Designed miniproteins, single chains, continued (4). Designs and how they scored, part 73

Each design is a single chain, and the fold is of that chain. pLDDT is the mean over its residues in the fold that is shown.

## One batch from the design tools (miniprotein)

Design m14527
Fold by ESMFold2-Fast:
Parts: C-alpha cells; structure tokens; sequence
Structure m14527 (fold): chain A 94 residues (1-94)
C-alpha cells in the first residue's frame, strides 16, 4: 500500500489566471511510507514497510514476520541514498 504524508486540495479559479491551483494542507512532509503484506502457505505473514525520509535522505525498511505459533521477528535496515547500510537491527519477540 502506498501512503504519502501529504494532502493537497485542488482549487478551480476559471477567471483568475490559471484555471487550477493546488493548496498544500500538510507542509510537514518528512517521510513517505510504503507497506505490503505477504502471506505464506505455512501460515506466516510478512509485513514489509519502507519509509523514505526526505529530510535526511534515508530509506528505512522494516520487515515483520508473524508465525502461526505467535512468534514475531522484526528486521530493520537503514540505508542512505547511495545504498550504504547505516543500521541493521534484528529483534525476535516470543
């Protein structure tokens, strides 16, 4: 799923110059988030969330794997815009 932390409104002004203008509602655009879910035949669900921080120009990817027995495994990878890995973290919750 694509999620933008930005909302815009379109204004129609047919007699006042350009017929369409955009009004920015949220100017605090610091990150964009994309999430997808993969369900495996063995009952595991994998959520992948990628957050792009436009202010720091960093990409953070979070992978959460949920097992049918209730275990949760989380992996976090932070990369710069050149693809260098700045942070790698793996956590397991029972």
Amino acid sequence: MKEKKVTFEAELRPGEGPPLGFKEINKDIKKFTRTYRLRRADGREIDVTTTIDTQKNLTKTEIVERSPDGRVRKKTITMDDDGNILEYKEEEEV
Scores: mean pLDDT 60

Design m14528
Fold by ESMFold2-Fast:
Structure m14528 (fold): chain A 95 residues (1-95)
Amino acid sequence: RPSPRVLSLEGMLLTTLYLAQAAARTGDESLREQALENTRLTADYAIEVSRLHPEDGPEIREILESYLPTFERLDPESAEILREAIRRIDEIIRE
């Protein structure tokens, strides 16, 4: 049973993924910058939710990990933003 916060994260990840796919498909640098910005916003949201609701942290971490291979294929910079978020969430869960 995913929490509403986890469902919101999944929605943000899907939006970011579609922008990244559009950027990769078209070569549009503006779409790539938009995808990177949305990746940063998604990462910040995941970290904030994990800090405020540590009980959601493990599920959020697992969801981010599941998206890593797809983002690595589309844009390694987006994948690195998500890996940094996972590391920060791991630190929060260990507190």
Scores: mean pLDDT 86

Design m14529
Fold by ESMFold2-Fast:
Structure m14529 (fold): chain A 93 residues (1-93)
Amino acid sequence: IEDAVEALVSEDPFDREVGLTLLTIQLVISKKAKDAEGLRRIAEGAIEAAERSTDPEVRQHALDIAKEAADYLESLGHTEEAERIRKRVEEVA
């Protein structure tokens, strides 16, 4: 996740694509595993990437990943955690 976040905030467009791909793969893996801790870490990393990036596309993609992680956390019963993530997404947007 940390390596994906650093790649996603890179000045190199290719590194940003790699970072987005890696973060998306981690999201899919954590959803399939029903890994609440993994989903939380992905959401936190995505919010960090959105906060650090000035690129509107990177910010939007990262916030979308955080929202998707929050939605799945809610489906697993982690409603309060999902709500905290959504609130942070709204504050960054």
Scores: mean pLDDT 81

Design m14530
Fold by ESMFold2-Fast:
Structure m14530 (fold): chain A 67 residues (1-67)
Amino acid sequence: ATAEAEALIEEAVNGIETSGYKAPEDFYNELKGALEALKNGSAEEKALVAGTALLLREKIEEILKGI
């Protein structure tokens, strides 16, 4: 599930950056922080962040669909 969460967050960050969509700075920073934790964090941090990202999948996908 960690790889799936990483791909989801990476796609969201790339979509925001390439589309010119002005996401709220706090939300964008949280997504970037989550991506960093998924790539470089501890096993526990990766599991927690991945679980949270997958629970928020529908919301993230709605944002991506809008850009």
Scores: mean pLDDT 73

Design m14531
Fold by ESMFold2-Fast:
Structure m14531 (fold): chain A 73 residues (1-73)
Amino acid sequence: MARVTEVTRYVARELRRIGAVLSLYFLPQLKNPRLIEGNRAFIDAVLEEEGLTREELEEMAREFKRKLEELRK
């Protein structure tokens, strides 16, 4: 059914967006060149797929960092 397919696609897309935000957030902490390249490729793929700009994803990563810092208090 279309409704079930739409829910599945929505969840998959949200997980990919979260993955891209996490990849961008952890990018400065990565020391392995292969992991850095893989994370950059993944971010680029998500940006293209979702029609997001890199600046929009960077803003999402900044908000995620801010939320994490609030939760650590």
Scores: mean pLDDT 72

Design m14532
Fold by ESMFold2-Fast:
Structure m14532 (fold): chain A 54 residues (1-54)
Amino acid sequence: SLEDKVVSYLKEKGVPQDEHEDAVNYTLGLINGLKLPDSLIKPLVDMYLSAKES
């Protein structure tokens, strides 16, 4: 599923387990809201992580 793809990528990036729900909600919110293709999951997660560090 899309959620599993986001979670797998978050684990690859070393994101703590407790932060996975927020990252999933952000990424899936954009994909579903803007009707974006699944190929944008990784770039959207990278954007989220960059924004969260700021």
Scores: mean pLDDT 80

Design m14533
Fold by ESMFold2-Fast:
Structure m14533 (fold): chain A 93 residues (1-93)
Amino acid sequence: SEAATLAEKAYQLAIEGAEAGERGDPVRAASLFTQAAAWAHRAYKLSNSELAKEAYRVFGEAAGHAMRGDTPRAVELARKGAELAKKAYEELK
């Protein structure tokens, strides 16, 4: 489904963003977490999945922490959001 594809993309972007943050690129991490949040939100709107909604909230928090320079916390939250997005993908596929 379209919602499953968006949840999978949110998962992939969150992992890419976490890896960027770990490599010392918080600007790229923040951008990728923001995009992951947008795709998780769209997955939620198309499916009413509570897992996609929770992933959206967590990715938003991750982006906020990255923008404030708290990269370790941003990475932790992004990995949590990635697990939620992966569960949403499994639910919606």
Scores: mean pLDDT 91

Design m14534
Fold by ESMFold2-Fast:
Order: structure tokens, then C-alpha cells, then sequence
Structure m14534 (fold): chain A 57 residues (1-57)
């Protein structure tokens, strides 16, 4: 099974679509924003702890 990420930070914009900033616990942080109102998650490879950036509508 794939490694699991822990959402560390979540930001929501009430006037606009929700914006999700996912950060894997373990140091390395990754931030992402909504591009076109579509949920997109991108995992950045790290040897021991992978990072992830996510965008959500």
C-alpha cells in the first residue's frame, strides 16, 4: 500500500472555492492552491518521508 500523508494545514476561502494546502509531517512541506477548481494531489518523493501538495475546489 502507498505511504500515508498527514494533512497539517488547511485553508478555506469563503468567498471563493476552498483552497487546500497539504503538508506531510516530518519536516518537508509542500503547498498548493486550486488551479481550475479541480482537486489535484501531487506527492513529492522523499526517501523516508514523502511530501504532498493538494489543490481542491
Amino acid sequence: SAPEFVLHRVEVDTDRPARLVARAEGGSDGEGETRDGRAVALALADRDRPRVTAEVL
Scores: mean pLDDT 39

Design m14535
Fold by ESMFold2-Fast:
Structure m14535 (fold): chain A 85 residues (1-85)
Amino acid sequence: SSELEVRSEAERRAAELRLEAAERIAKETDEARREEIEFEALLRAEALIHGRPELMERTGERLKAARSDEEKQAVLKEYREELER
């Protein structure tokens, strides 16, 4: 029972994050910034559903430091591999 409640709460919070991101995107005029907001919300939602919100904070900082698509893809690969553990 408690495990199902925790999962339901995580899914609800993930949906709230996506809704908040959608509202921010609707008011944002910069295309690149809209994509950044959507992407950050997606990663946070995944981390919440997997019970690893701290992992998003570390990954978010690494993504902001990445200067190339190759670096960003490497960070994302490590993030997804860590979530599967």
Scores: mean pLDDT 75

Design m14536
Fold by ESMFold2-Fast:
Structure m14536 (fold): chain A 75 residues (1-75)
Amino acid sequence: SFTTQANASADKVVETAELEEAGELTTETWVADGETMYAATLRDRRTGEVTRTATVTAAGLDELGDEVMAGLEAL
């Protein structure tokens, strides 16, 4: 099951979901040059490996989702 923690500031929102003992997914959202930016970070608890996706705008969210799903399948 997922456990989610969210933290927000004026400039940045960070959400972390715990994937039980398998790992952690951290999603970051912030505004840069008047545009909303998104990135995700996956941590494998077993290996300690950390994988960060490319930074995308709203137009690139489908690509970000594909990278996250590929990372989750590797956990």
Scores: mean pLDDT 70

Design m14537
Fold by ESMFold2-Fast:
Structure m14537 (fold): chain A 75 residues (1-75)
Amino acid sequence: SVEGLYTLVGIYDGPNGRPRLELEAEDGSTRLFEVLGTAGKGTALARDVDTGELALLTGVGGGCGSGAVVECKPA
């Protein structure tokens, strides 16, 4: 399950110029999400690059700062 609170630990350029966000879970595991677009109110629609699961990421601000807290929910 992609649900949980994450810390933003990396931001990368993905294929076709879409950004990829590396998020660290509370257990120290990491996931890579490709941002597909905005879903409003500081929320992005993203896809887990390994599983293909769709997720809503909240707390991804325009400041692109490492250490941001991100809430992840299934889309």
Scores: mean pLDDT 78

Design m14538
Fold by ESMFold2-Fast:
Structure m14538 (fold): chain A 95 residues (1-95)
Amino acid sequence: MWEELEKAVEEYVELYIEYYKLPKEEQEKLREAAKKSLEGFKKEFEKDEEKMKKILEEVKVMTEALRLILEGKREGKEEEGLEKARKLAEKYEAE
């Protein structure tokens, strides 16, 4: 579970870097910030399996949404990617 959360956060960060085409200095800052956030989450929620599962699901949804947006942007169909991401978020909030 922790390993899945760590991997999902790392994937989100890499997709974010690609979407915004961040320079190397900003890439390193974002990766460091994500690592610190993960250490904080582990300390606070390592004994709370339900909260860890909820955070993991939220990060997975955000990662998939960003992936859909990035795919749309690569194809010159950014609005279609944004619409797919919006529908994914609506499904998650409705459940």
Scores: mean pLDDT 78

Design m14539
Fold by ESMFold2-Fast:
Structure m14539 (fold): chain A 86 residues (1-86)
Amino acid sequence: SKLEEVEKKIREKLPKDVADEIIRELQHLYNAKTFEEAKEEALRIADILEKAGYKHLASVIRKKVDEAKNIEEIKNAVLDTLLKHL
């Protein structure tokens, strides 16, 4: 699945501590039941990436999240950014 591809890429490309933190937050994002919850989790992932030095990934996620209109678009904003730009 797309999620499994993203998790594999995260484990290959990011330091172990950052990878584990992002994967935990991705699980929270996938369990989000409201637009607000999904947005909060996606922005938390962006914050983790920025703190770890991946400022460009954080910026892309924030921009896509700001433009998102539903939960699925927020989830795809994070997954597609990590698949294409990580």
Scores: mean pLDDT 87

Design m14540
Fold by ESMFold2-Fast:
Structure m14540 (fold): chain A 82 residues (1-82)
Amino acid sequence: GKLELEELAKELLKLYEQNQDGEKSEELDELIEKAIEAVKEGNWDEAIELFKKIIELIKEGKVPDKELFVRMLREILLALAS
């Protein structure tokens, strides 16, 4: 639900701040694009599962495209505000 999404968003932001100089990953960027679409469609359970996969890749030292990551955070904030 919203609480789990909020906790995952906080973890994502924390990990992104800690791992900004890691290796770029096309797989990570693709997962972020899918997560954005899931959030836009209101598919919360799917979005949560995608965020968990994104977190795992960031923990492995992968870094997302900055523009895509910012768009994902924006969509999460819009959804949490509705």
Scores: mean pLDDT 79

Design m14541
Fold by ESMFold2-Fast:
Structure m14541 (fold): chain A 74 residues (1-74)
Amino acid sequence: MKVPVVLKAPNMEQAKKAAEAARKAGATDVFVTESGGVAYVGFHAEDREQARKAFEAAEKAAGVKLEMTLQEEE
């Protein structure tokens, strides 16, 4: 099943860079949003390995450490 991932970025420019990197890493349903002055990048990955690769690509593109949240049921 696809894994939903959400990343927090310090601003919209970093979020857009992270989103493009995640998309290039094979993530689907990539979106960028802003709430309360914090930018967020969300996407779906095919599995946990792709989620990790997309996160690493996003963090590298942003040039900063990103906070990752996974919506997963135990």
Scores: mean pLDDT 75

Design m14542
Fold by ESMFold2-Fast:
Structure m14542 (fold): chain A 68 residues (1-68)
Amino acid sequence: MSMDVTLVVESEEEAKEKAKALMDEFGITDPKEKEAAARTMVDIYEDALKAGSGKKIVLSFTFETVEA
């Protein structure tokens, strides 16, 4: 199974909010895990801003089942 998720973020606050919402969608309700996801998303957003010249970042994720 594969699933595509696209997030558009224009600020650190939006990055945190959307990361936490994505965790809720996956059924992850632990506040510590949500906070970790929010921090990771903010770090990605900041790194993307440093790499580019824009202030609006579009993040695309593909989730796929991999056989082990």
Scores: mean pLDDT 71

Design m14543
Fold by ESMFold2-Fast:
Structure m14543 (fold): chain A 88 residues (1-88)
Amino acid sequence: SASREAAIARAEELRRTLERLLEEGASAEEVAEVLGEDFTHLDPEEIRVLLEIAIRALDLLLRGAREGRREAALAEAERLGRELLAEV
């Protein structure tokens, strides 16, 4: 759907922005503006770690949405099948 495509595009843009912030050594204020959350209490090293985690999380979610949604659904069905077989 157009809404899903728009959401994926926004998430991709966010990931690119976070990657740029990580490389530039962004301030807590800059990160707060992008993520919509108050990080002004964090030091620069904590901000760097937060950005790395956020980038990894977005990468995983985007991969899931584009490549893994079908694979994830299949894996879930296989997992349920294995659980049913374990009853025998």
Scores: mean pLDDT 66

Design m14544
Fold by ESMFold2-Fast:
Structure m14544 (fold): chain A 110 residues (1-110)
Amino acid sequence: MEESRRASRGSGSAIRAVGSVESMRLFSLRGDKEGVSVEEIEREIERETELAVESLREAAANFDAGAAIGEEVARSLRDAAKEASPESQKYLERAAERVERTVEEIRAAK
């Protein structure tokens, strides 16, 4: 059990949290192109954010790297917000804030 020492990404065990970021990014891009309503974009991003937060808390309970994974997720969400449509930017920024708050809670619990 010394193979994971590479520190390449560390996200293999928290793939659900990372997957939520990609889902939110893809939904924002598709929503703008397909004419999806702003309300649907808001609901989907909020739903994915809650799933990401729950997955991150579960990962943190099982892995010491949980907080670090959360920081990468928050950073990815902020990067996605910069590339998203103006309507989606607000929701992705709120998602990043929610993840950052969860990371603070994880750190406080250590």
Scores: mean pLDDT 67

Design m14545
Fold by ESMFold2-Fast:
Structure m14545 (fold): chain A 87 residues (1-87)
Amino acid sequence: SMEEIEKLLEEIRELVLEATKDKPEEEQQTIELALDYFIQQLKKEKDPEKIREIVEGLIKMLKSQGIPEEVLKKIEELLKKLVELKE
């Protein structure tokens, strides 16, 4: 359901914001802006192949911004659940 998808996206957003809490404000804003773009794409996209590309792009972005590996693993599990709900 869309409610479950929104809950997963909110959990992902919270994990990213908490993991970047101690970064400079400019870096936090850059990460949040990029994250929000990916979240919007995931909400709108219905094509499974494109959803996969968006998920891969999001994970690559988060890795490039230095999100800790333990947090990335949690985010990957939430994204996996989200993809399953959209199928």
Scores: mean pLDDT 83

Design m14546
Fold by ESMFold2-Fast:
Structure m14546 (fold): chain A 95 residues (1-95)
Amino acid sequence: AAVAAALEALRAALDAFLEALRGKIPEDALQSLEESFRALIDEIGERGLTPELRQGFEYAFPALEKLVEAVGDPEAAAALAALKAAWDALVAAAA
């Protein structure tokens, strides 16, 4: 199904983004991001893309953009762009 494929792509994009940040932010911050986003993606998988889950994910992007800007790494910026693209694909598939 299109939604299931988009959700797996979102998980892969998240893993790539977290890997791009490894060693560039504090370990506690990286773990917190991993736990928060994985929990959110898992809940989308269980319950579908509710307005509340959509808002939770989308409200996180400004903070991630600020984090990537502070890190100053093109690899992290590219990984964030890929994560946003995977999110947009999931939203489109769930419509």
Scores: mean pLDDT 85

Design m14547
Fold by ESMFold2-Fast:
Structure m14547 (fold): chain A 104 residues (1-104)
Amino acid sequence: AAAAPVVLSPAGTANLLAALARVGEGERLRITVDVRGANVPPGAVMEEIVAGAEHLASGSFEVDAAETTDEEVLARIFALAEELAAPHRREYTTLVAEVRVERV
């Protein structure tokens, strides 16, 4: 089978963008990416995928919001999600990356 793509969760993406928009000068954010895997039939909706998904891997990085663009943060999230998902791409039909954001 072809390697499963990693899908970013819509809620995690929205929370990330909201956090980036509200960070003041000099604030740092810790971004955590959790990769989850599910074996679901083709056409399953995101809610079904998330409900059936198991945790596979986590990684994190920190950014200075004033020195990093939203596009750069999203690119780093995608790169980390792909790296974390790579060992599992053939074991699951769907891989989902959930994003958590916290101030440090």
Scores: mean pLDDT 71

Design m14548
Fold by ESMFold2-Fast:
Structure m14548 (fold): chain A 76 residues (1-76)
Amino acid sequence: LSPQERLRIAFRSAAEAVREGIEEGKSVEEISEEAYRRAREELLRRGASEEEAEEAGRFAGNVARFIASSIEMYDS
């Protein structure tokens, strides 16, 4: 997996987790954890190393947390 492919998977995982989590009323913490899990699992399934999967998962979780937290700040 190229760095660009890993980034694309991480962003997709974050976007999906935020969209679904907000619709379902999930917490920022739950959304972040779901994004991390999805990105990590997808990368491992595609043959990425454990280190690459961890990096992308962490990135996806952080992106999802930031977006979800920003939405809560404006609505709350």
Scores: mean pLDDT 83

Design m14549
Fold by ESMFold2-Fast:
Structure m14549 (fold): chain A 80 residues (1-80)
Amino acid sequence: MEKEELRKKAEEYIRKAKDYSQQAQDFYNKLKEVRKRADEMDPQEAKDLIEKYEKQLNDYTQKAVDYYREAVRLKKEIEE
């Protein structure tokens, strides 16, 4: 595979990683807000919301990490 094609794939994976990372950050911020408002919310509703957002945060974080890891690996191969 040509270095140019590897570079394009690395760029695509970096873009996907950044996109998922930004979405994960958004869920993390929402989770922080819910935790701060938990004292003023019904405890059961707060718990359900926290668990829901935690699962979504973890899912998007794992996707971001996976794409970023592959992008870094491809970039390392290009630079060698």
Scores: mean pLDDT 82

Design m14550
Fold by ESMFold2-Fast:
Structure m14550 (fold): chain A 96 residues (1-96)
Amino acid sequence: DVEKELRERAEEITRGWSERLREAVRRTVEEIIELLKKHPELSEEEKLEIANTALGVLADEARLAVEEGWSEEEVEAATRAIVAMTESLIEEVLEE
């Protein structure tokens, strides 16, 4: 279950982080899940590949947000960019 795997991995990655960052990550993961749900033509393997790529970038950005002390606006911009990247990845897979 891609949805369960994504949610569980997000909770593991963000363990001990601030509630602000954890909530931003959870919200972004839910947006990624909703995007994947809109594309039933994607295989389970394709959904996992897209999801893992997006989650990897999300984890790196969230870590940078902690290290650099990002503002709420910067966090929101980064999460929006990750959602847009996920949409682009879906388009690329569907064009294959």
Scores: mean pLDDT 79

Design m14551
Fold by ESMFold2-Fast:
Structure m14551 (fold): chain A 62 residues (1-62)
Amino acid sequence: MVTKEKAAEALKKAAELGDATAARTAAWQSVQMGGTGDPEAAAKAAEAKDAEKAREEGYKSA
């Protein structure tokens, strides 16, 4: 299994979902087990997506 590639995809998915906790967890596990990355950067990216989703949700009810 290519942990680096899979970890990157997991981070990307979590960020797209706007799930800071999921992104942080995926990045953290990747780094802990031998990956290279930054859980904080992943969490920030997810938070940005989460904020964008919140604005989309506001428009959705109209």
Scores: mean pLDDT 65

Design m14552
Fold by ESMFold2-Fast:
Structure m14552 (fold): chain A 95 residues (1-95)
Amino acid sequence: SLKERIRELLERVRKLLDERGVPTPEIAQAVGYIYGAAVKLGDEELVKEAREIIDRIRQLGGDSLVGPFIKGVAEGRKLSPEEAIEKAEELLDKV
């Protein structure tokens, strides 16, 4: 299901942040797509989890990562949840 894919991607991002300590614009944008999809699905728990990861990314990488994740959020909201999650998967595969 899409919610299972979102949970797997959020866990993947958490592991990347724990192991590397340095987020990239690709990671930030991917979390933006995930956040947009979670909002569109109306899943408040997934929205909260994605928000906590976005806040951690900003704390680790600073303001330069704000633009990429806002772009991901905006585009994720315009796409279907499935398309937004596919975009997030593609971005994370590049990391």
Scores: mean pLDDT 85

Design m14553
Fold by ESMFold2-Fast:
Structure m14553 (fold): chain A 80 residues (1-80)
Amino acid sequence: MKGLVQLDDGTIVEIPVPENMDEFIDILLEKGLITEEEAEALRKFFEKYPHAEKLVLEQLKDPNNPLNLGLLVRLAKEYS
């Protein structure tokens, strides 16, 4: 099963569906979709807001609603 993420430029990228947010962040880093700074912000964000992990995982399983990665990264930087 593949999840869909949307980048800031509107590009849709397929990723494998992660089991947790650490795996999700590692996949994004391996594919060059986020920087190390953005990865650190995301890790801190999900530590503060553990319910956000479930929402992100459910959205990644929905092929009709790609996850807005740029928005997620901005939220993580603001609230981490």
Scores: mean pLDDT 82

Design m14554
Fold by ESMFold2-Fast:
Structure m14554 (fold): chain A 55 residues (1-55)
Amino acid sequence: SDGLAQAEARGQRYMTEQYDKLIAAAKDLIAKDPSLEPLAQTAIDVAKKQKEKLK
């Protein structure tokens, strides 16, 4: 194994975790303020699409 492959794996995991946190935060935001659903849903859709590209 080389340091680059390990760094890429860590980066991919980190980004996946950040997108999961963003999705969770957006869902929590909708629960607290339903008027923000269109904005929060857009953020969820973008985050899911970016997660798909990482795999």
Scores: mean pLDDT 82

Design m14555
Fold by ESMFold2-Fast:
Structure m14555 (fold): chain A 100 residues (1-100)
Amino acid sequence: KEIVEEIKKLAKEIDELYKKSDNPYFVKEVTVEEEGENLIIKEVSGNGGEIVFDAFKDGESLAAMHEALSEILASLGWDELAELEKRLSELLRELKKELS
């Protein structure tokens, strides 16, 4: 599915940029995997905590989190990360619409 591949690609870009931008207190790692009928998104926080979502079931909650994170990053001057996080939020909401 086209949008799933776009989400995977964007998540990799976000993951690489977090690692390069030395952002230790937000997100250190983002992975996206298709597991049968589920689209599992796993995020590792700066404290080593893990958040796991199924984007096919709870994509709106995940989208809202990335939208809020985008606004915080923009307020800190991390505009490139903020833009990618905003785009991920938008793709997650588009995925929600296509799952109907």
Scores: mean pLDDT 71

Design m14556
Fold by ESMFold2-Fast:
Structure m14556 (fold): chain A 89 residues (1-89)
Amino acid sequence: AGAAANAAYLAAERAVWERTKELRDEFIKNKDNPEKVEEIAQKAEELGHYATAAELYAYLGKFDKAREMLQKAGPGEAPTAASLLKALE
């Protein structure tokens, strides 16, 4: 009972972890290139990672765009994102 739901949860968790790792690795190696960081932020937005996109736009000094991302994610996204980042350790 619930085996399909458990398998889907674990697969989704691994997929999120892998995608988040790739985005972090791309950011780290391109952190001194604002154009590439903006591309990574746009990719995060397209993937529905609005909290991550907001952090990247804030890093670029684009605070209005960062607020827009947080509004799309909902007013509680930043605390939720912090909790999710801890869970992905």
Scores: mean pLDDT 66

Design m14557
Fold by ESMFold2-Fast:
Structure m14557 (fold): chain A 65 residues (1-65)
Amino acid sequence: SRLEEVLAQVKAEIEAHKDEISTLSLAERNKYLEELLAPFRSQLSEDEYTALALEVSKYLEEVAK
């Protein structure tokens, strides 16, 4: 599905920038997440976007630890 494709792409982007992301503050990580997901808002339904944001937020927290 589109959601699965977008999620895979976003996770790959986070992995590519893992070292930088791990040095960010909570506020900077929230800003990064907002900017990273912004291009996909128009490509997904409201429910899909919510699911994406939750999964990516969880993944980003794991990367930052």
Scores: mean pLDDT 80

Design m14558
Fold by ESMFold2-Fast:
Structure m14558 (fold): chain A 90 residues (1-90)
Amino acid sequence: SRAELFRWAAEELRREMERLGIRDPLSLRWIEALEAVDEAALEALLAEHGSISLAQLLAQLEAWKTLKEEDLSDEEKRALLEQLRAQAAA
């Protein structure tokens, strides 16, 4: 659902900001709007910054989630393969 996508995106952005030690006010406004699933606030932010529509934002977030989920799955598969190879070598 759109609500799950927005909350996922907010969590990913918070994680990246924590990793980088960054707390800029604009990024925090985006995170807050996404966490609240406030489509009106998101449309206002998009209008203020003039880059894309809400529909384009949704498409980009869906693509980003798919890539991140695939990357996580591949990392888990790689770790499992490394464990199996270590066991086979012993």
Scores: mean pLDDT 67

Design m14559
Fold by ESMFold2-Fast:
Structure m14559 (fold): chain A 80 residues (1-80)
Amino acid sequence: SSEDRLVEELVASLLSIPHDAVQLERVRVMAELVGASDEQKQDIENKVRQASSSDDDTRMSLLTDVSSQIVSIYQQQQLQ
């Protein structure tokens, strides 16, 4: 689906960022732009912080979850 493609593109974009602090800030900005709640923003940030200290498999899983959450929030806001 177009949502699945957006998630894949977002994960690839995040993985291309070599600095954890820059990756976290980008995710923070994206969460704000899609209209995420404060609770959603905190959950997303915690997952990105966990990803930075995780192995490659866990990092991929966490960044995929974060990307899926951001895309889902965006789609819910646009499709109402």
Scores: mean pLDDT 82

Design m14560
Fold by ESMFold2-Fast:
Structure m14560 (fold): chain A 77 residues (1-77)
Amino acid sequence: SDAELEQLKKRVEELVAQLLGLLSQLPRDKQVEFLTRAQQLVQQFEQAIKDRDIQKAQQYLQQLEQLKKEVEELVAK
């Protein structure tokens, strides 16, 4: 549904904002690495939304959530 697509978009927007805040605490080389990975996943997510492929959109959201967890673990060290 359109409501489900809008909720997925909001979740990705919130997750990206949180990820950017965490990345500010890492060295520049790690910021570039994780920003590049995040941008690729966001582009794939946007394509899945455009294709109305909810399953792929959810998959890319899960990959972004995992990326955020990796960054959180690096910040905690």
Scores: mean pLDDT 87

Design m14561
Fold by ESMFold2-Fast:
Structure m14561 (fold): chain A 100 residues (1-100)
Amino acid sequence: SSMQEQIRREVVEYTARSIRAIALEQQLVRELDRWAAEDPARLQAVADLLRRQGVSGTVRLALELGIATPEEVAQLTDADLQRITDLLLAHADELLAKLA
């Protein structure tokens, strides 16, 4: 039925978005971990960027690193991006605390 087809489409769209959000999160976390080991000044600058710009900073970072396209970012919700931003800030702060 049309209702069952709509539900199936919504499940597929939600699942695809969730996979993209998790992949972006994991890739950004790996970059923070890499900078903690190789370039702590870059990690500090990125933490400061995310604190100042929030979600806009996360989007900018993903695009500048080439790990997401504008089209891929546009498929994520503001809630997905805020959750990723909050996690990145917490993770960066933990990494910076271990370096002090």
Scores: mean pLDDT 88

